# Designed miniproteins, single chains: the designs that were tried, part 33

Each design is a single chain, and the fold is of that chain. pLDDT is the mean over its residues in the fold that is shown.

## One batch from the design tools (miniprotein)

Design m1123
Fold by ESMFold2-Fast:
Structure m1123 (fold): chain A 87 residues (1-87)
Amino acid sequence: AVPSPTELLEAIVEAMKGKSINEKYETLYRLLSEAFELAVAANDRAAVSFVRALVEHYLREMEKDPRVDESIREKIRELLERIRAVP
């Protein structure tokens, strides 16, 4: 099942509690990747658009934080490109 916007945001907030900055962004990448794959499988364009907005938001937040590993930044950039490639 494709998570609603509220369910996905609640899952992100909860999953990021008590983690290091890199663990937070690795968890975020996993949750967003899973949500994107489910949205694509369901042909849910609204869900794809919502996940894209979240990826763009968190990528901007990562630009402000030098503590985030480059490998995580690259994975999230690649995810955004994959999302943008969906027709």
Scores: mean pLDDT 82

Design m1124
Fold by ESMFold2-Fast:
Structure m1124 (fold): chain A 100 residues (1-100)
Amino acid sequence: SHLEEELEELIEEAREIKEESTDPLIKIAAELIIEAARLLLKSNLSDAQKQQYINELRSILEEIRELMKQDLSDISVTNRLIGLILRLIGLIYDIELEMK
């Protein structure tokens, strides 16, 4: 399905980010995107619910890419990465709660 293709694309893009970055927070964030996308692939959620989560994961992925262009030693960049990691943990929790 189109949603399965979007999820596989998210997994591939997150894997590329994880491989390209030496920053441990970026690697953690990328791994959490991969785990969230894998949960959605296995889930019985409606197409509308899956699309909503895909859109949120895509937004987070683009924010990670923007932060990668900045100085990763900057505390403000670090704080934003931690915020994205917490948001990803929350999304994974929400997906698991909605799964049968």
Scores: mean pLDDT 88

Design m1125
Fold by ESMFold2-Fast:
Structure m1125 (fold): chain A 81 residues (1-81)
Amino acid sequence: MGTLPRPPSKEETLEYLDIVRAIFEKEARELGLEDLIPEFTARVDEIAARLEAGELSPEEALAELERTVREFGERMRARLA
């Protein structure tokens, strides 16, 4: 039996990037912030491309995604305040 959690695979990480992109698009549309969708999608696509190219590990790609989500979350909150 394994004693440590399994690290995410490249394929699992790419699938997660797609899920986060879809969630952001839905939330941005519901909030009237559709103008942010192309920029967010471009950032996620860049992370996915770098992961596919082997320039990022799955863990590094998830860290970049977290930073991107945080940045755009703050931008969305600022526009709604």
Scores: mean pLDDT 82

Design m1126
Fold by ESMFold2-Fast:
Structure m1126 (fold): chain A 140 residues (1-140)
Amino acid sequence: SLEDFLKKASEQMDKIIKDARERLENAETAEEAVEVLSQAEKQFTDIVTRLTTAILVEINFLKNQGKITDEQYKKILDKLNEIDQTVSDAVAELEKIREEILENGLTEELKQRALDVMESAKKNVTKKAEELVKIIKEAE
């Protein structure tokens, strides 16, 4: 189900953040820390893309079955765009943090900023996706 897909995606996002935290604690160079964040960013973006694609497939199916209106479909697409914007903003902030790590080294402040960006993005994406999954479930 889409609910199970969202639960699995949320668990995978938690694992990415946990793995990034542990790897950053063990990073001996700025280059290693930047690589950790680049990999976490790519994995996080991939999970969110799979989640939004799964939601889009379901809403297209419901639209074709006449179970959602054009107005409902448009509102769901707008919410999916908000999820994409949340990820884009997080990616941009992580890129700035990576540049600061290369200039100043991996500080506790930069480590915490990077982890907070990922935690905030996960929370925002998960909340919006839960709202969408609820709408989709009620339309079935």
Scores: mean pLDDT 89

Design m1127
Fold by ESMFold2-Fast:
Structure m1127 (fold): chain A 76 residues (1-76)
Amino acid sequence: MMTEEQKQKVIDALVEVVKEKYGEEAAEKFKEVVKKNNNSIKAGYDWLKENFGEKEADELLDEAIRKVFEEYLKKS
């Protein structure tokens, strides 16, 4: 089970990845969707899938999880 802290780290990483690849406006829209859905990673993923396609949504989620894992190993 993901903790609230782990969930927030994944969301923050997803926002960062979206910003890096699609820019500030896309990242802000993503943040709004996630916030509106009580910080649901599923809602964020569904939005990415609808706007960028399933393959891209999967790649963005994988990259975000990779960043969180690297940060955990590096800063923990």
Scores: mean pLDDT 78

Design m1128
Fold by ESMFold2-Fast:
Structure m1128 (fold): chain A 109 residues (1-109)
Amino acid sequence: SPADELVAALREARDTYEWAIRVIREEPERLPEVVEGLIGQEEGLVVLLRELGAPEEWIARVEELRARLQALADELRANGGVASPALREAAIATLREGIALLDEMIAAL
């Protein structure tokens, strides 16, 4: 069903965020590549959510998360790609908020 496909997409996004948090913790030098990869995946998720008829509010909240990741990518570029402790903490906090958002959406289905 469209609801089952939507749950699957949200769970896949959640698993990707959990993976990203692990990579940022274990290999902090990979933070720039991880953030850029997540921005691309978020763009794909927005397209899929629209195709599956997800509520516009959910799409807007995913786009807000993407904007936060873009701001983080911009800050990383301004710092020569160097993952400071503050930038790593900001990235992990943003991804944890993303997981909470995805869990809320899954629970509503």
Scores: mean pLDDT 86

Design m1129
Fold by ESMFold2-Fast:
Structure m1129 (fold): chain A 69 residues (1-69)
Amino acid sequence: MDALKAEFAEVAKRAAELMKRETDQAEIQKIIDIINQANIALSDGDLAKLREKIKQLRELIAQVEEKLS
């Protein structure tokens, strides 16, 4: 559990830094939505959903970073 919390915190921090560079409100909203879903999963103790949302957030970060390159 603690390792997943640490991973989520790190990925969320990367997403926050990326949102400072992104000007597309639709992409920012997608990031926010996944972070919110991950927080709900964490609150509910749904570790499977938390892992799924961390994976989705990592994939979205990679896509947005590629666009900003």
Scores: mean pLDDT 80

Design m1130
Fold by ESMFold2-Fast:
Structure m1130 (fold): chain A 93 residues (1-93)
Amino acid sequence: SDTEWLHLSLLELEEYVEKFKKEAEELLKKEKDEKAKELIKETVKKIEELLKETKASVPELLSDPEALRELLEKTKKEMEKLEEELKKKLEEL
């Protein structure tokens, strides 16, 4: 079952990124402030890069399941933090 939890955890991260990108696209369609648009685009890029870096690290950590679980959990928390920071910055504009 170790391969199953990894597959499901990666799928959850991929689904989070796709959902965030769709929500960001809807925000961009409604937004008129150029600074706000730039913040949204930068946050999308950071979240996409974070997923890419996490996936690139998976093969090296397959021999250490605990470190791999910690990496996936850390990635999820960092993505959630980036989304929360974006929301706060948009409220300040």
Scores: mean pLDDT 85

Design m1131
Fold by ESMFold2-Fast:
Structure m1131 (fold): chain A 80 residues (1-80)
Amino acid sequence: LLEELREALERLKNAKTDEEAEEAALRIAELAESTGDLEVEIEAGMLLLVLAVGKVVGELDKELLIREAERVLEAVEKAL
């Protein structure tokens, strides 16, 4: 789980397009859901909200998306 999350975060950091960033962020949220932990669910929800806002605006805030993804990983590490 943690290794897969780290791989997905690296994919997000190295994403060259909004599509690649979206795929990486969705993968992080999917993996986080497997924990069943409330704090992890809250952080994953924030990541998905940032993604949704970026899609509505037509431009993803990659730096904010990475920050929220890092919070998801921190929450998962604390839950395990």
Scores: mean pLDDT 81

Design m1132
Fold by ESMFold2-Fast:
Structure m1132 (fold): chain A 88 residues (1-88)
Amino acid sequence: MLGEEAIRLGEEGQKLGEEGNGVEAGRLAAKAGSLASQSEDKEKAIEAAKLAVRAGMLAVQAGGREGVIYGTAGALSGIGALFQHGGE
């Protein structure tokens, strides 16, 4: 299901971001945020969206052009999914 895949990608992105891999964390954050917005499971979508925001922020903090670009996209996609599903 899209919600479970989004959560898995968000968790992996957060872990990679904590390890300093900003590029891969940013890519996973962007994908997790996109899948969260497409999920029909509101609870899973909100969880995945929060993970996408965290992974995206870690990607931006790690630096580099791709980390900043994908991290920003991931954070914004996560925020969008939170608004779409009635989260913060």
Scores: mean pLDDT 80

Design m1133
Fold by ESMFold2-Fast:
Structure m1133 (fold): chain A 87 residues (1-87)
Amino acid sequence: SELEEDRELAKEAEEAGPYALELLDLIEEGEDEEKIFEYGVKAQTLAAVRRFGKEKTREAVEKNLKEAEKAGNEEAIKAAKIALETL
């Protein structure tokens, strides 16, 4: 259900804190896709830190970065680097 998906997004937004609110403002203001992407990655990273802790989140992001570099996935490499900077 779309309503259940909206509820899960709202819960993730609460866990993401200030970055989730900033992301919504950037979308409403018609800000560029690069800024929206960056804040989205930051929000998800903070949610993961709250759920799993900083050390486990860092380990997962470092593993994802290595896999992304091997695959040549430029978007995933960029996301992993933003996540590491956020930690």
Scores: mean pLDDT 72

Design m1134
Fold by ESMFold2-Fast:
Structure m1134 (fold): chain A 76 residues (1-76)
Amino acid sequence: SFAEEAGRDIAERLGIPELSPEAALQVAFVTALAKAQGLSPEEVRRIVRELLKKHGYSDELAERVAERVARFVEES
């Protein structure tokens, strides 16, 4: 499906192909919402970290993704 293809592309662009398409799409949605709402990098990091932990990912991987997403939001 388009959603699975988009999710895989997002995971690859984040440099974390271990993310499921579902998790990658949810991270992308949170990223877009954070930019629209003007969330701080710290808030984005917290939200992304908790989201990935709920998906069963390790603290290390969740923190790595959260940091990349927070940086993207800050630089955009």
Scores: mean pLDDT 78

Design m1135
Fold by ESMFold2-Fast:
Structure m1135 (fold): chain A 76 residues (1-76)
Amino acid sequence: MSKKLLVEFSVPVPESVIRDIVLSVSPDAKIEKLSETKFLITFPNERDAWAAKGLLLRLNGVINGVEVKVKVTDVE
């Protein structure tokens, strides 16, 4: 079954960074940019979605005084 994730960032993140992470684990995933901080990603299966979610959550942290928070929400 296909799986959708809504990915939200506290700061703008380049689409290329999201694309590189997502497509590295799920080459068939569809990425839709909703805003500079929000992306809707459709995966062909739940396994790919879980793998991508784990990698995306690694972007949480504080770098040079800038707090980066990632929120991943299951849509389906």
Scores: mean pLDDT 78

Design m1136
Fold by ESMFold2-Fast:
Structure m1136 (fold): chain A 71 residues (1-71)
Amino acid sequence: MSQEVKEKIERLLVKGVVLRDPALAREAAKLAEQAGDKETAEAAYKLADSIEKGDEQAVVEAGREVGKAMK
């Protein structure tokens, strides 16, 4: 995955968390899928679900999973 795509995914995920908008996290997940990064895509979908549920602890945990997957 290119550095530019990684930075775009990170910006969308941060915006999704800050704005409590699961659609932005799902957009990040789709970009990761298109780039062939299944682990980041799965983690980003989990983050979107956590945002949709309004579970702040689950959002923090899912955010950490995304960070691990993007390494």
Scores: mean pLDDT 81

Design m1137
Fold by ESMFold2-Fast:
Structure m1137 (fold): chain A 117 residues (1-117)
Amino acid sequence: SGKAIQALEKFVNTLTDSQRKELISKLEKEAKKVKGNVATILKYLAEELKFLSGEKTEGTPDAMRFLILSETELTVQHVEEAKNKVLEIVNELNLSEEAKDDLNDYFNAIISELKSK
């Protein structure tokens, strides 16, 4: 969990405010087009991005909810499907290679944590 949050913080810091807002908007739209745990992962990522960007100040990062869900419902396959959808959005936004690497590190850390349970 600590590694995932650190990677996501680095990712957020590579983005402009405009890019962060557009990414959040596209993630929320994509979450409405998909179902189940993939939609949940996309929603939770959007909320974590809002928290780390200072748009949201209440509560703990959604990483805590993600951790709880991983014990009951979330599989590695759901995370990989969400990762692929997010990377497609990142490519559409023409984000830097550094941003793509940080995002890959984030999802790989989550996958590693799920496999360790």
Scores: mean pLDDT 77

Design m1138
Fold by ESMFold2-Fast:
Structure m1138 (fold): chain A 100 residues (1-100)
Amino acid sequence: SMEEIKKEFYEKMKEALRKILEAIRKGDEAAVKAVVEELVKYAEELNLSTEEVREILTEAASEFAEENPDISLEEAEKLREAIIELLKKVEEVEKKKKEE
């Protein structure tokens, strides 16, 4: 069902945010990019629109921030950059699908 698909993506998004934060803390930019690319591919496989991904990401990021109050301002800014990159890549994939 659509509700189950969105819940599965929400749970994967929360796990991905945890992995991105861990990669940021280790200074592993390649790991951050790998997690972002994995999420983009998963969103494509589930046929989620950019707007659906944005809505799920907003909820997941909000809950993640509440659960991780120890995140520094520098870490928060890097997480925000990763989120912006994720949404850009999802939008590019969606636009390409509409051309085909």
Scores: mean pLDDT 83

Design m1139
Fold by ESMFold2-Fast:
Structure m1139 (fold): chain A 111 residues (1-111)
Amino acid sequence: GKAEALVRSRDGPVTAQAVTAAVEADKPLSGTVRAEALDPQGNVVGRGEGEIPEGALGGSATVDLPEPAQVAQVRVTIENVKGSGKVTVRAVATPRGFDARLLGEATVDVK
C-alpha cells in the first residue's frame, strides 16, 4: 500500500539545515518512508528516505539540506507497506544554531 501526508509548518517558514519526518503507527506495520522538504513556493529543496522496520511502531526519514533553506511544508510518503493502520507524521526542523523544533504533524490512514 501507499499513503501521503502533507505537514505544514504551524509558525510559517523555518530556515533549516535538516528536517526529520518521524512516523508513529497505531499498530505494527512496515514500509519505506520518503520525505520532501518544500519551500514557501512549493519547490522541493531536499529529499530523504528511511523506514518503519517490521515489528516497530514507528520510523523516520531525514532530509539533509545541502545548504540552509526555508521550509514551509514537508511531504511524507509511506510506500511498500505491509500491514495497515493510522500513522501520525511529525516534522521536526533543525534550524541553524538552534535545537530541533516541531514544525507540525498530520495523521494518515495506511493500507
Scores: mean pLDDT 83

Design m1140
Fold by ESMFold2-Fast:
Structure m1140 (fold): chain A 71 residues (1-71)
Amino acid sequence: MEKAEEITRLVLSMYEGGASTEGIAAAAEAATKELEATEEDVEAAVRRLREAGVPEETVRAVEAAMRKAIA
């Protein structure tokens, strides 16, 4: 669960800081690889981002990037 929380915090920080969707997705991909996150971690992070009110466009881009990282 800690890996999903770390990715969620990173994405939220970048989004609140005004980063682009592309920049956020790239950072999420890199973090997912570094943390060796699992599919369960990806699902948990996506759920938390939606709960936090991150726009669906950004959530979808982040999910795609994370899934690419674990493939």
Scores: mean pLDDT 86

Design m1141
Fold by ESMFold2-Fast:
Structure m1141 (fold): chain A 58 residues (1-58)
Amino acid sequence: MDALAEASRRLAEEIRKLAKEAGVNPADIYPGVTATPDMTDEEIAEKAIENAKKQIEK
Protein backbone atom coordinates (compact mmCIF):
# COMPACT_ATOMS: atom_id res chain seq x y z
CA MET A 1 0.00 0.00 0.00
CA ASP A 2 1.20 3.53 -0.80
CA ALA A 3 2.23 5.42 2.36
CA LEU A 4 1.48 8.81 0.78
CA ALA A 5 -2.07 7.76 -0.11
CA GLU A 6 -2.61 6.46 3.43
CA ALA A 7 -1.26 9.65 5.04
CA SER A 8 -3.45 11.82 2.79
CA ARG A 9 -6.53 9.77 3.63
CA ARG A 10 -5.88 9.95 7.38
CA LEU A 11 -5.21 13.70 7.21
CA ALA A 12 -8.47 14.34 5.33
CA GLU A 13 -10.45 12.28 7.87
CA GLU A 14 -8.90 14.04 10.88
CA ILE A 15 -9.56 17.49 9.42
CA ARG A 16 -13.15 16.51 8.61
CA LYS A 17 -13.68 15.32 12.18
CA LEU A 18 -12.20 18.48 13.70
CA ALA A 19 -14.29 20.70 11.41
CA LYS A 20 -17.47 18.78 12.25
CA GLU A 21 -16.85 19.00 16.00
CA ALA A 22 -16.19 22.76 15.76
CA GLY A 23 -19.17 23.37 13.46
CA VAL A 24 -17.09 24.82 10.62
CA ASN A 25 -16.85 23.96 6.93
CA PRO A 26 -13.86 21.68 6.18
CA ALA A 27 -13.18 23.76 3.06
CA ASP A 28 -12.48 26.79 5.30
CA ILE A 29 -9.58 24.98 6.99
CA TYR A 30 -6.18 25.64 5.42
CA PRO A 31 -3.57 23.17 6.75
CA GLY A 32 -0.44 24.65 5.19
CA VAL A 33 2.76 22.82 6.13
CA THR A 34 6.39 23.38 5.15
CA ALA A 35 7.89 19.93 4.63
CA THR A 36 11.57 18.98 4.54
CA PRO A 37 13.10 15.83 3.01
CA ASP A 38 13.90 14.53 6.51
CA MET A 39 10.27 14.63 7.63
CA THR A 40 8.15 11.48 7.51
CA ASP A 41 4.65 11.42 6.01
CA GLU A 42 3.34 11.02 9.56
CA GLU A 43 5.16 14.16 10.76
CA ILE A 44 3.80 16.16 7.81
CA ALA A 45 0.25 14.96 8.57
CA GLU A 46 0.68 15.76 12.26
CA LYS A 47 1.74 19.34 11.51
CA ALA A 48 -1.15 19.78 9.08
CA ILE A 49 -3.59 18.59 11.76
CA GLU A 50 -1.97 20.96 14.27
CA ASN A 51 -2.46 23.90 11.86
CA ALA A 52 -6.09 22.89 11.29
CA LYS A 53 -6.69 22.83 15.05
CA LYS A 54 -5.25 26.33 15.44
CA GLN A 55 -7.55 27.66 12.72
CA ILE A 56 -10.57 26.01 14.36
CA GLU A 57 -9.73 27.29 17.86
CA LYS A 58 -9.72 30.92 16.74
Scores: mean pLDDT 67

Design m1142
Fold by ESMFold2-Fast:
Structure m1142 (fold): chain A 90 residues (1-90)
Amino acid sequence: STVRLRYDIPGITSADMAKMAEDLERAAREHDRAELEVSVTKEIAEAAYRYFEEAGRYLEERLGYRTSVELEYDEETGQALVTVRVERGE
């Protein structure tokens, strides 16, 4: 099964990202695939991307998952979308 987690937190904090990473890890344990999408302001987009890239590396190294992190800018809204995908390794 696949689960999708969606967030819109313009003023996202480190505490918010930590909770989202915990939610993603829980979803990955309970499902075959987990996807997290978070919409953030453009100014914090790179920091959010780096945070989730590190969280994904942790899941890969410790739990054997396959992860990917994407960053996409929406020029119309001035926001960025960070997408994190986690699936079970073989």
Scores: mean pLDDT 80

Design m1143
Fold by ESMFold2-Fast:
Structure m1143 (fold): chain A 62 residues (1-62)
Amino acid sequence: DAAEEARLAAFRADAADLVARLLAGQMTEAQAIAEMRRRGYTAGMTPAQQRAFLAEILELFT
């Protein structure tokens, strides 16, 4: 599905950018969580689930 492929590609690009900025010290974990929420990737998640999601992204991209 082209729409799902586009969403996955956008998510991967956003996740890679967030990880790069976080590792470079240009962004805090709280800012990364807020950016993921702003982008709609953590809609409906609790704060604990949002932190777990960021941890999974860091594991996948580091």
Scores: mean pLDDT 81

Design m1144
Fold by ESMFold2-Fast:
Structure m1144 (fold): chain A 74 residues (1-74)
Amino acid sequence: MPVPSREEILERVLEAEAEDPAAAVEVLLQLYSHWLKGGVPREEIIATLEEIARRSRSPGVRAFARYLIRETRE
């Protein structure tokens, strides 16, 4: 299954966040799981998560993205 583009992922997370920050965290977790199973390079996962943390306006979504970055690093 092809991995969604970084911009598409950002758009989905930010749209979910505008409606419900908890839903955005769930969407991000599902996407993260899919990236790991899809064999996406760790550097690409980290770069996408850094962009989410930078653009998100929700403290919870930002904190969760930063947590996933730490978990992804060796």
Scores: mean pLDDT 76

Design m1145
Fold by ESMFold2-Fast:
Structure m1145 (fold): chain A 73 residues (1-73)
Amino acid sequence: ALSPAEREAALARARGLRAALREYMAKYGATPQMQAILDALDEAIAALADPSASQEEILALLQRTQALIEEYS
């Protein structure tokens, strides 16, 4: 199970990646692929910040975000 510290660390990483992606999109332009990753990050951040979200839901959203990054790399 994710501890509160692990959940906070994951949230910080997701927020950092979202901020970096938004900055990149602003500088170089947005693609549909970048928008899909941004949308997936927003879902993962919302779940990580929600105390009622299940660990299984959080892990599934993080895995989806990682898969999109891998696919578009």
Scores: mean pLDDT 82

Design m1146
Fold by ESMFold2-Fast:
Structure m1146 (fold): chain A 101 residues (1-101)
Amino acid sequence: MRYAVFSEGEAKEGEPPEVRTIVGSDDPEALEAAKRMGADEILPVDEVRERMQKAIEEFEKLLKEGKAELIASYETADGTRVALYRLKDGRLRVLRWGEWE
């Protein structure tokens, strides 16, 4: 089974993060579960992986160029990785991703 999940959005202090979640899988049951959990978009798993990789590369580039500050980075119990970072203008960004075979 191939499965990828990617979420990105803006975090506001005192508010739940406003994130958009995209899911891809080759398992129809996993896609139905994702729809029930409120995924914003369902795409082919390879397209989700491509979008995820581009977002991670952009995030890493912002950190390397000193344009963003990493606030928190952790892995959840399900193997999903999360990054919370602050842009120079003070905006908080959230990036969450995971892939499984």
Scores: mean pLDDT 80

Design m1147
Fold by ESMFold2-Fast:
Structure m1147 (fold): chain A 91 residues (1-91)
Amino acid sequence: MREEAERAIEEARRAAEELLRRTGDRRLANAVLSVVQGAQRLADAGLYEEAVRIAREVVRLVDDYLAGRLSADEFLARLQELAERAKAALD
């Protein structure tokens, strides 16, 4: 469980790096990293299943955005929903 969360979070960090390399958009990359930090906080709290779910959803959203299936506004809105979900799980 812990190792799965660490792996999923690392994949999400790599997705943020790839997003920055392909777009040059630091705002989008930083939005992804903020959600990844939320997933890391969940893992640090022992909430491994939720950390994995959020991290995997981040990777999927980055892939969808890079494939042109999401607009920047839709992508940011979905990232904000994940950030609020991570915050709610820690409360």
Scores: mean pLDDT 88

Design m1148
Fold by ESMFold2-Fast:
Structure m1148 (fold): chain A 95 residues (1-95)
Amino acid sequence: ERVERLGSLIDTLAANLSKEELGEILGLTPEEVERMTKWELFDLLSRKIRELVDAGDEEALINLGKKVLEYLEKRPTVSPRARQAAEELKKILKE
């Protein structure tokens, strides 16, 4: 349950990231990012999240969630839905 909730919240929040932020989280070079669309990068991240959830890798999901939160906190404005998901993720990280 915690692993599944982490994955779902990270996926929801990652949809709010830029193409460049998605590439950085995936460990891709700027040149690799330039060759891909935002949806391709998001799909790669969603697949990685699914693999981590299926593996029960809570530590990797926590680390990924923290990186996503760091990018969102740098933004002056986020949607209410993204803000709510970020608060829920922060609560789970403290459980």
Scores: mean pLDDT 81

Design m1149
Fold by ESMFold2-Fast:
Structure m1149 (fold): chain A 100 residues (1-100)
Amino acid sequence: AAAEAQVAKLTALARKHTAILAVERLGREAGLSEEEIAELREAVYNGMSGREAARRLGVSPSTLSRARREAREEVVAALREQGALFPEEAELLARAIEAL
């Protein structure tokens, strides 16, 4: 169905955005400049591996994985809250992201 294809695309995009949020938060905690954080965000969006991102942040891969999980939970909560106008679609997308 067209809705399933759209959910798959949004899930892939949400996966990238949760990785970006995790990198941004850890970068600020590590004292990186906004310029360094912006460069790292772009690299992650363009397919940088989690291990390489963790190395550039100076954190363990498990620290980055935890931050990604926390960012995913926050995105899911925001989608359910903001999706009040489109509750069925928001819930479907939230479940797809939780399955990551």
Scores: mean pLDDT 74

Design m1150
Fold by ESMFold2-Fast:
Structure m1150 (fold): chain A 87 residues (1-87)
Amino acid sequence: MSVEEAAREMVEGARLADRGYKEGDAVKIAAGALRIIGAAEEAVLTLGVEGGLEAVRRAIEEARREGLEYGARVLEKVLEGIEKVYG
């Protein structure tokens, strides 16, 4: 997995979570969040902590550009989680 591939996968999760939030669909919110988390974990495992953090930051920037307000918030929580767990 590359930083670019991880960021794209996380943005897809952010789109799904944002759509679920707007629809009031908890299952879509959960599916989007899990997709973000899975892509972030794979990025940390394959690219290291620095590569994983870079991928999440790129995904946040793209989600904000697309106006994915809720999706961007989920990505920000994942960024905080990586920083807390891996230092």
Scores: mean pLDDT 88

Design m1151
Fold by ESMFold2-Fast:
Structure m1151 (fold): chain A 74 residues (1-74)
Amino acid sequence: SHMEEVAKELEEKKKELEELVKKLQAQGRLSPQELAYAKDLLDAADKAIEEKNEKLMKSALEGIEIFIERLKAA
């Protein structure tokens, strides 16, 4: 896959995670540990994009996708 496509998908998943975190936090359904982990995932994604590192962007994307599904399943 092209690096630009991976970066676009990662930016979209970052926004999805940010909105989900806001929603769950407003509902009192987000633990402090989950909030901290979400912030770590978002920071890792931002660094991968800044460094233009496709492998790190793919790793960050997978991490965010797994975490979103975990949060939705709870």
Scores: mean pLDDT 87

Design m1152
Fold by ESMFold2-Fast:
Structure m1152 (fold): chain A 83 residues (1-83)
Amino acid sequence: SKFEELKKLLEELIERYRDDPEHTAFYRTLLGAVKEIEKTKDLKLVDELLEGIEEYIKLETDPELRADLEKIKKLVEEIKKEL
């Protein structure tokens, strides 16, 4: 499922960036939100999550980290289409 793909990606990013506490904290926050959306199927939580991701993309200057955020955003948008 798209939920399993997104959770796996976030867990991989947490491990990859484990020495970066700011990015790791953000990915852990996203993972918690994704797990809540999976339980509740709440479209409002999906929209709030997408807004938060888009704000981070606008502030991110590192192209690799920005690419990771865009990939996360795409999976969240695909989840929204399945709800």
Scores: mean pLDDT 85

Design m1153
Fold by ESMFold2-Fast:
Structure m1153 (fold): chain A 60 residues (1-60)
Amino acid sequence: SSELEKVREKVAEFMEKQGITAKSKIEDIEKAAEEIAKELGIHPSTARILVGEVLQKQLE
């Protein structure tokens, strides 16, 4: 839980730095998820899920 919170926070930081929001193009969101996966050393599928969770939280 605590470990996932830290990873999610890092994902949010990278997305903010790259200007990725819920209004971004799907291609840009997917590319950002791949770059985040590489930088954080996590699986691309996990990065995509976390990016989706961050975007969902922005809409709430």
Scores: mean pLDDT 81

Design m1154
Fold by ESMFold2-Fast:
Structure m1154 (fold): chain A 88 residues (1-88)
Amino acid sequence: SRSLKLQAEKTILRLLKERGSVRLSDLLKELEKIVSSSTASDVIDLLLSSGIIERFTNEEGEEVLRPSSSVTDEGIERAIAGLDKELS
């Protein structure tokens, strides 16, 4: 549902703001508590395509997500506030 996708997006942004970076596998486990794995992947792809987050591969070949270097903590908080307004 639209509401669940917005909640998933908010959860991703909150976790990245709190932790700085998160392994994709750990993020998917957290998101699977509220949405299907396919919905979680869709929301992650949306945030990647929007340029608000970025993905890199670490030395172990693990995928890691983090806020894009051009995005500030204030920018992330603004995005979360926008999602909260849409959920109202």
Scores: mean pLDDT 82

Design m1155
Fold by ESMFold2-Fast:
Structure m1155 (fold): chain A 70 residues (1-70)
Amino acid sequence: SLLDEANALAEKRAKELGQKIVSREVEVRGNLVTVTYTLEDGSKLVAEAIEIEIGGKKGVFKFVYELPDP
């Protein structure tokens, strides 16, 4: 699922940062899944996954980014 895709990407990124995920917030808007993760140091990751059809081919696009400091 798109949620599983987002979770896998965020868990990989958190592991690379040496941080543990302490909470998750899931938002679904149509075919876009956005998950915001809070890490144990208080920083946040956002992972997004969307299914797009281009030229008759379906693809899942996913990305993760760190939420910038306020």
Scores: mean pLDDT 80

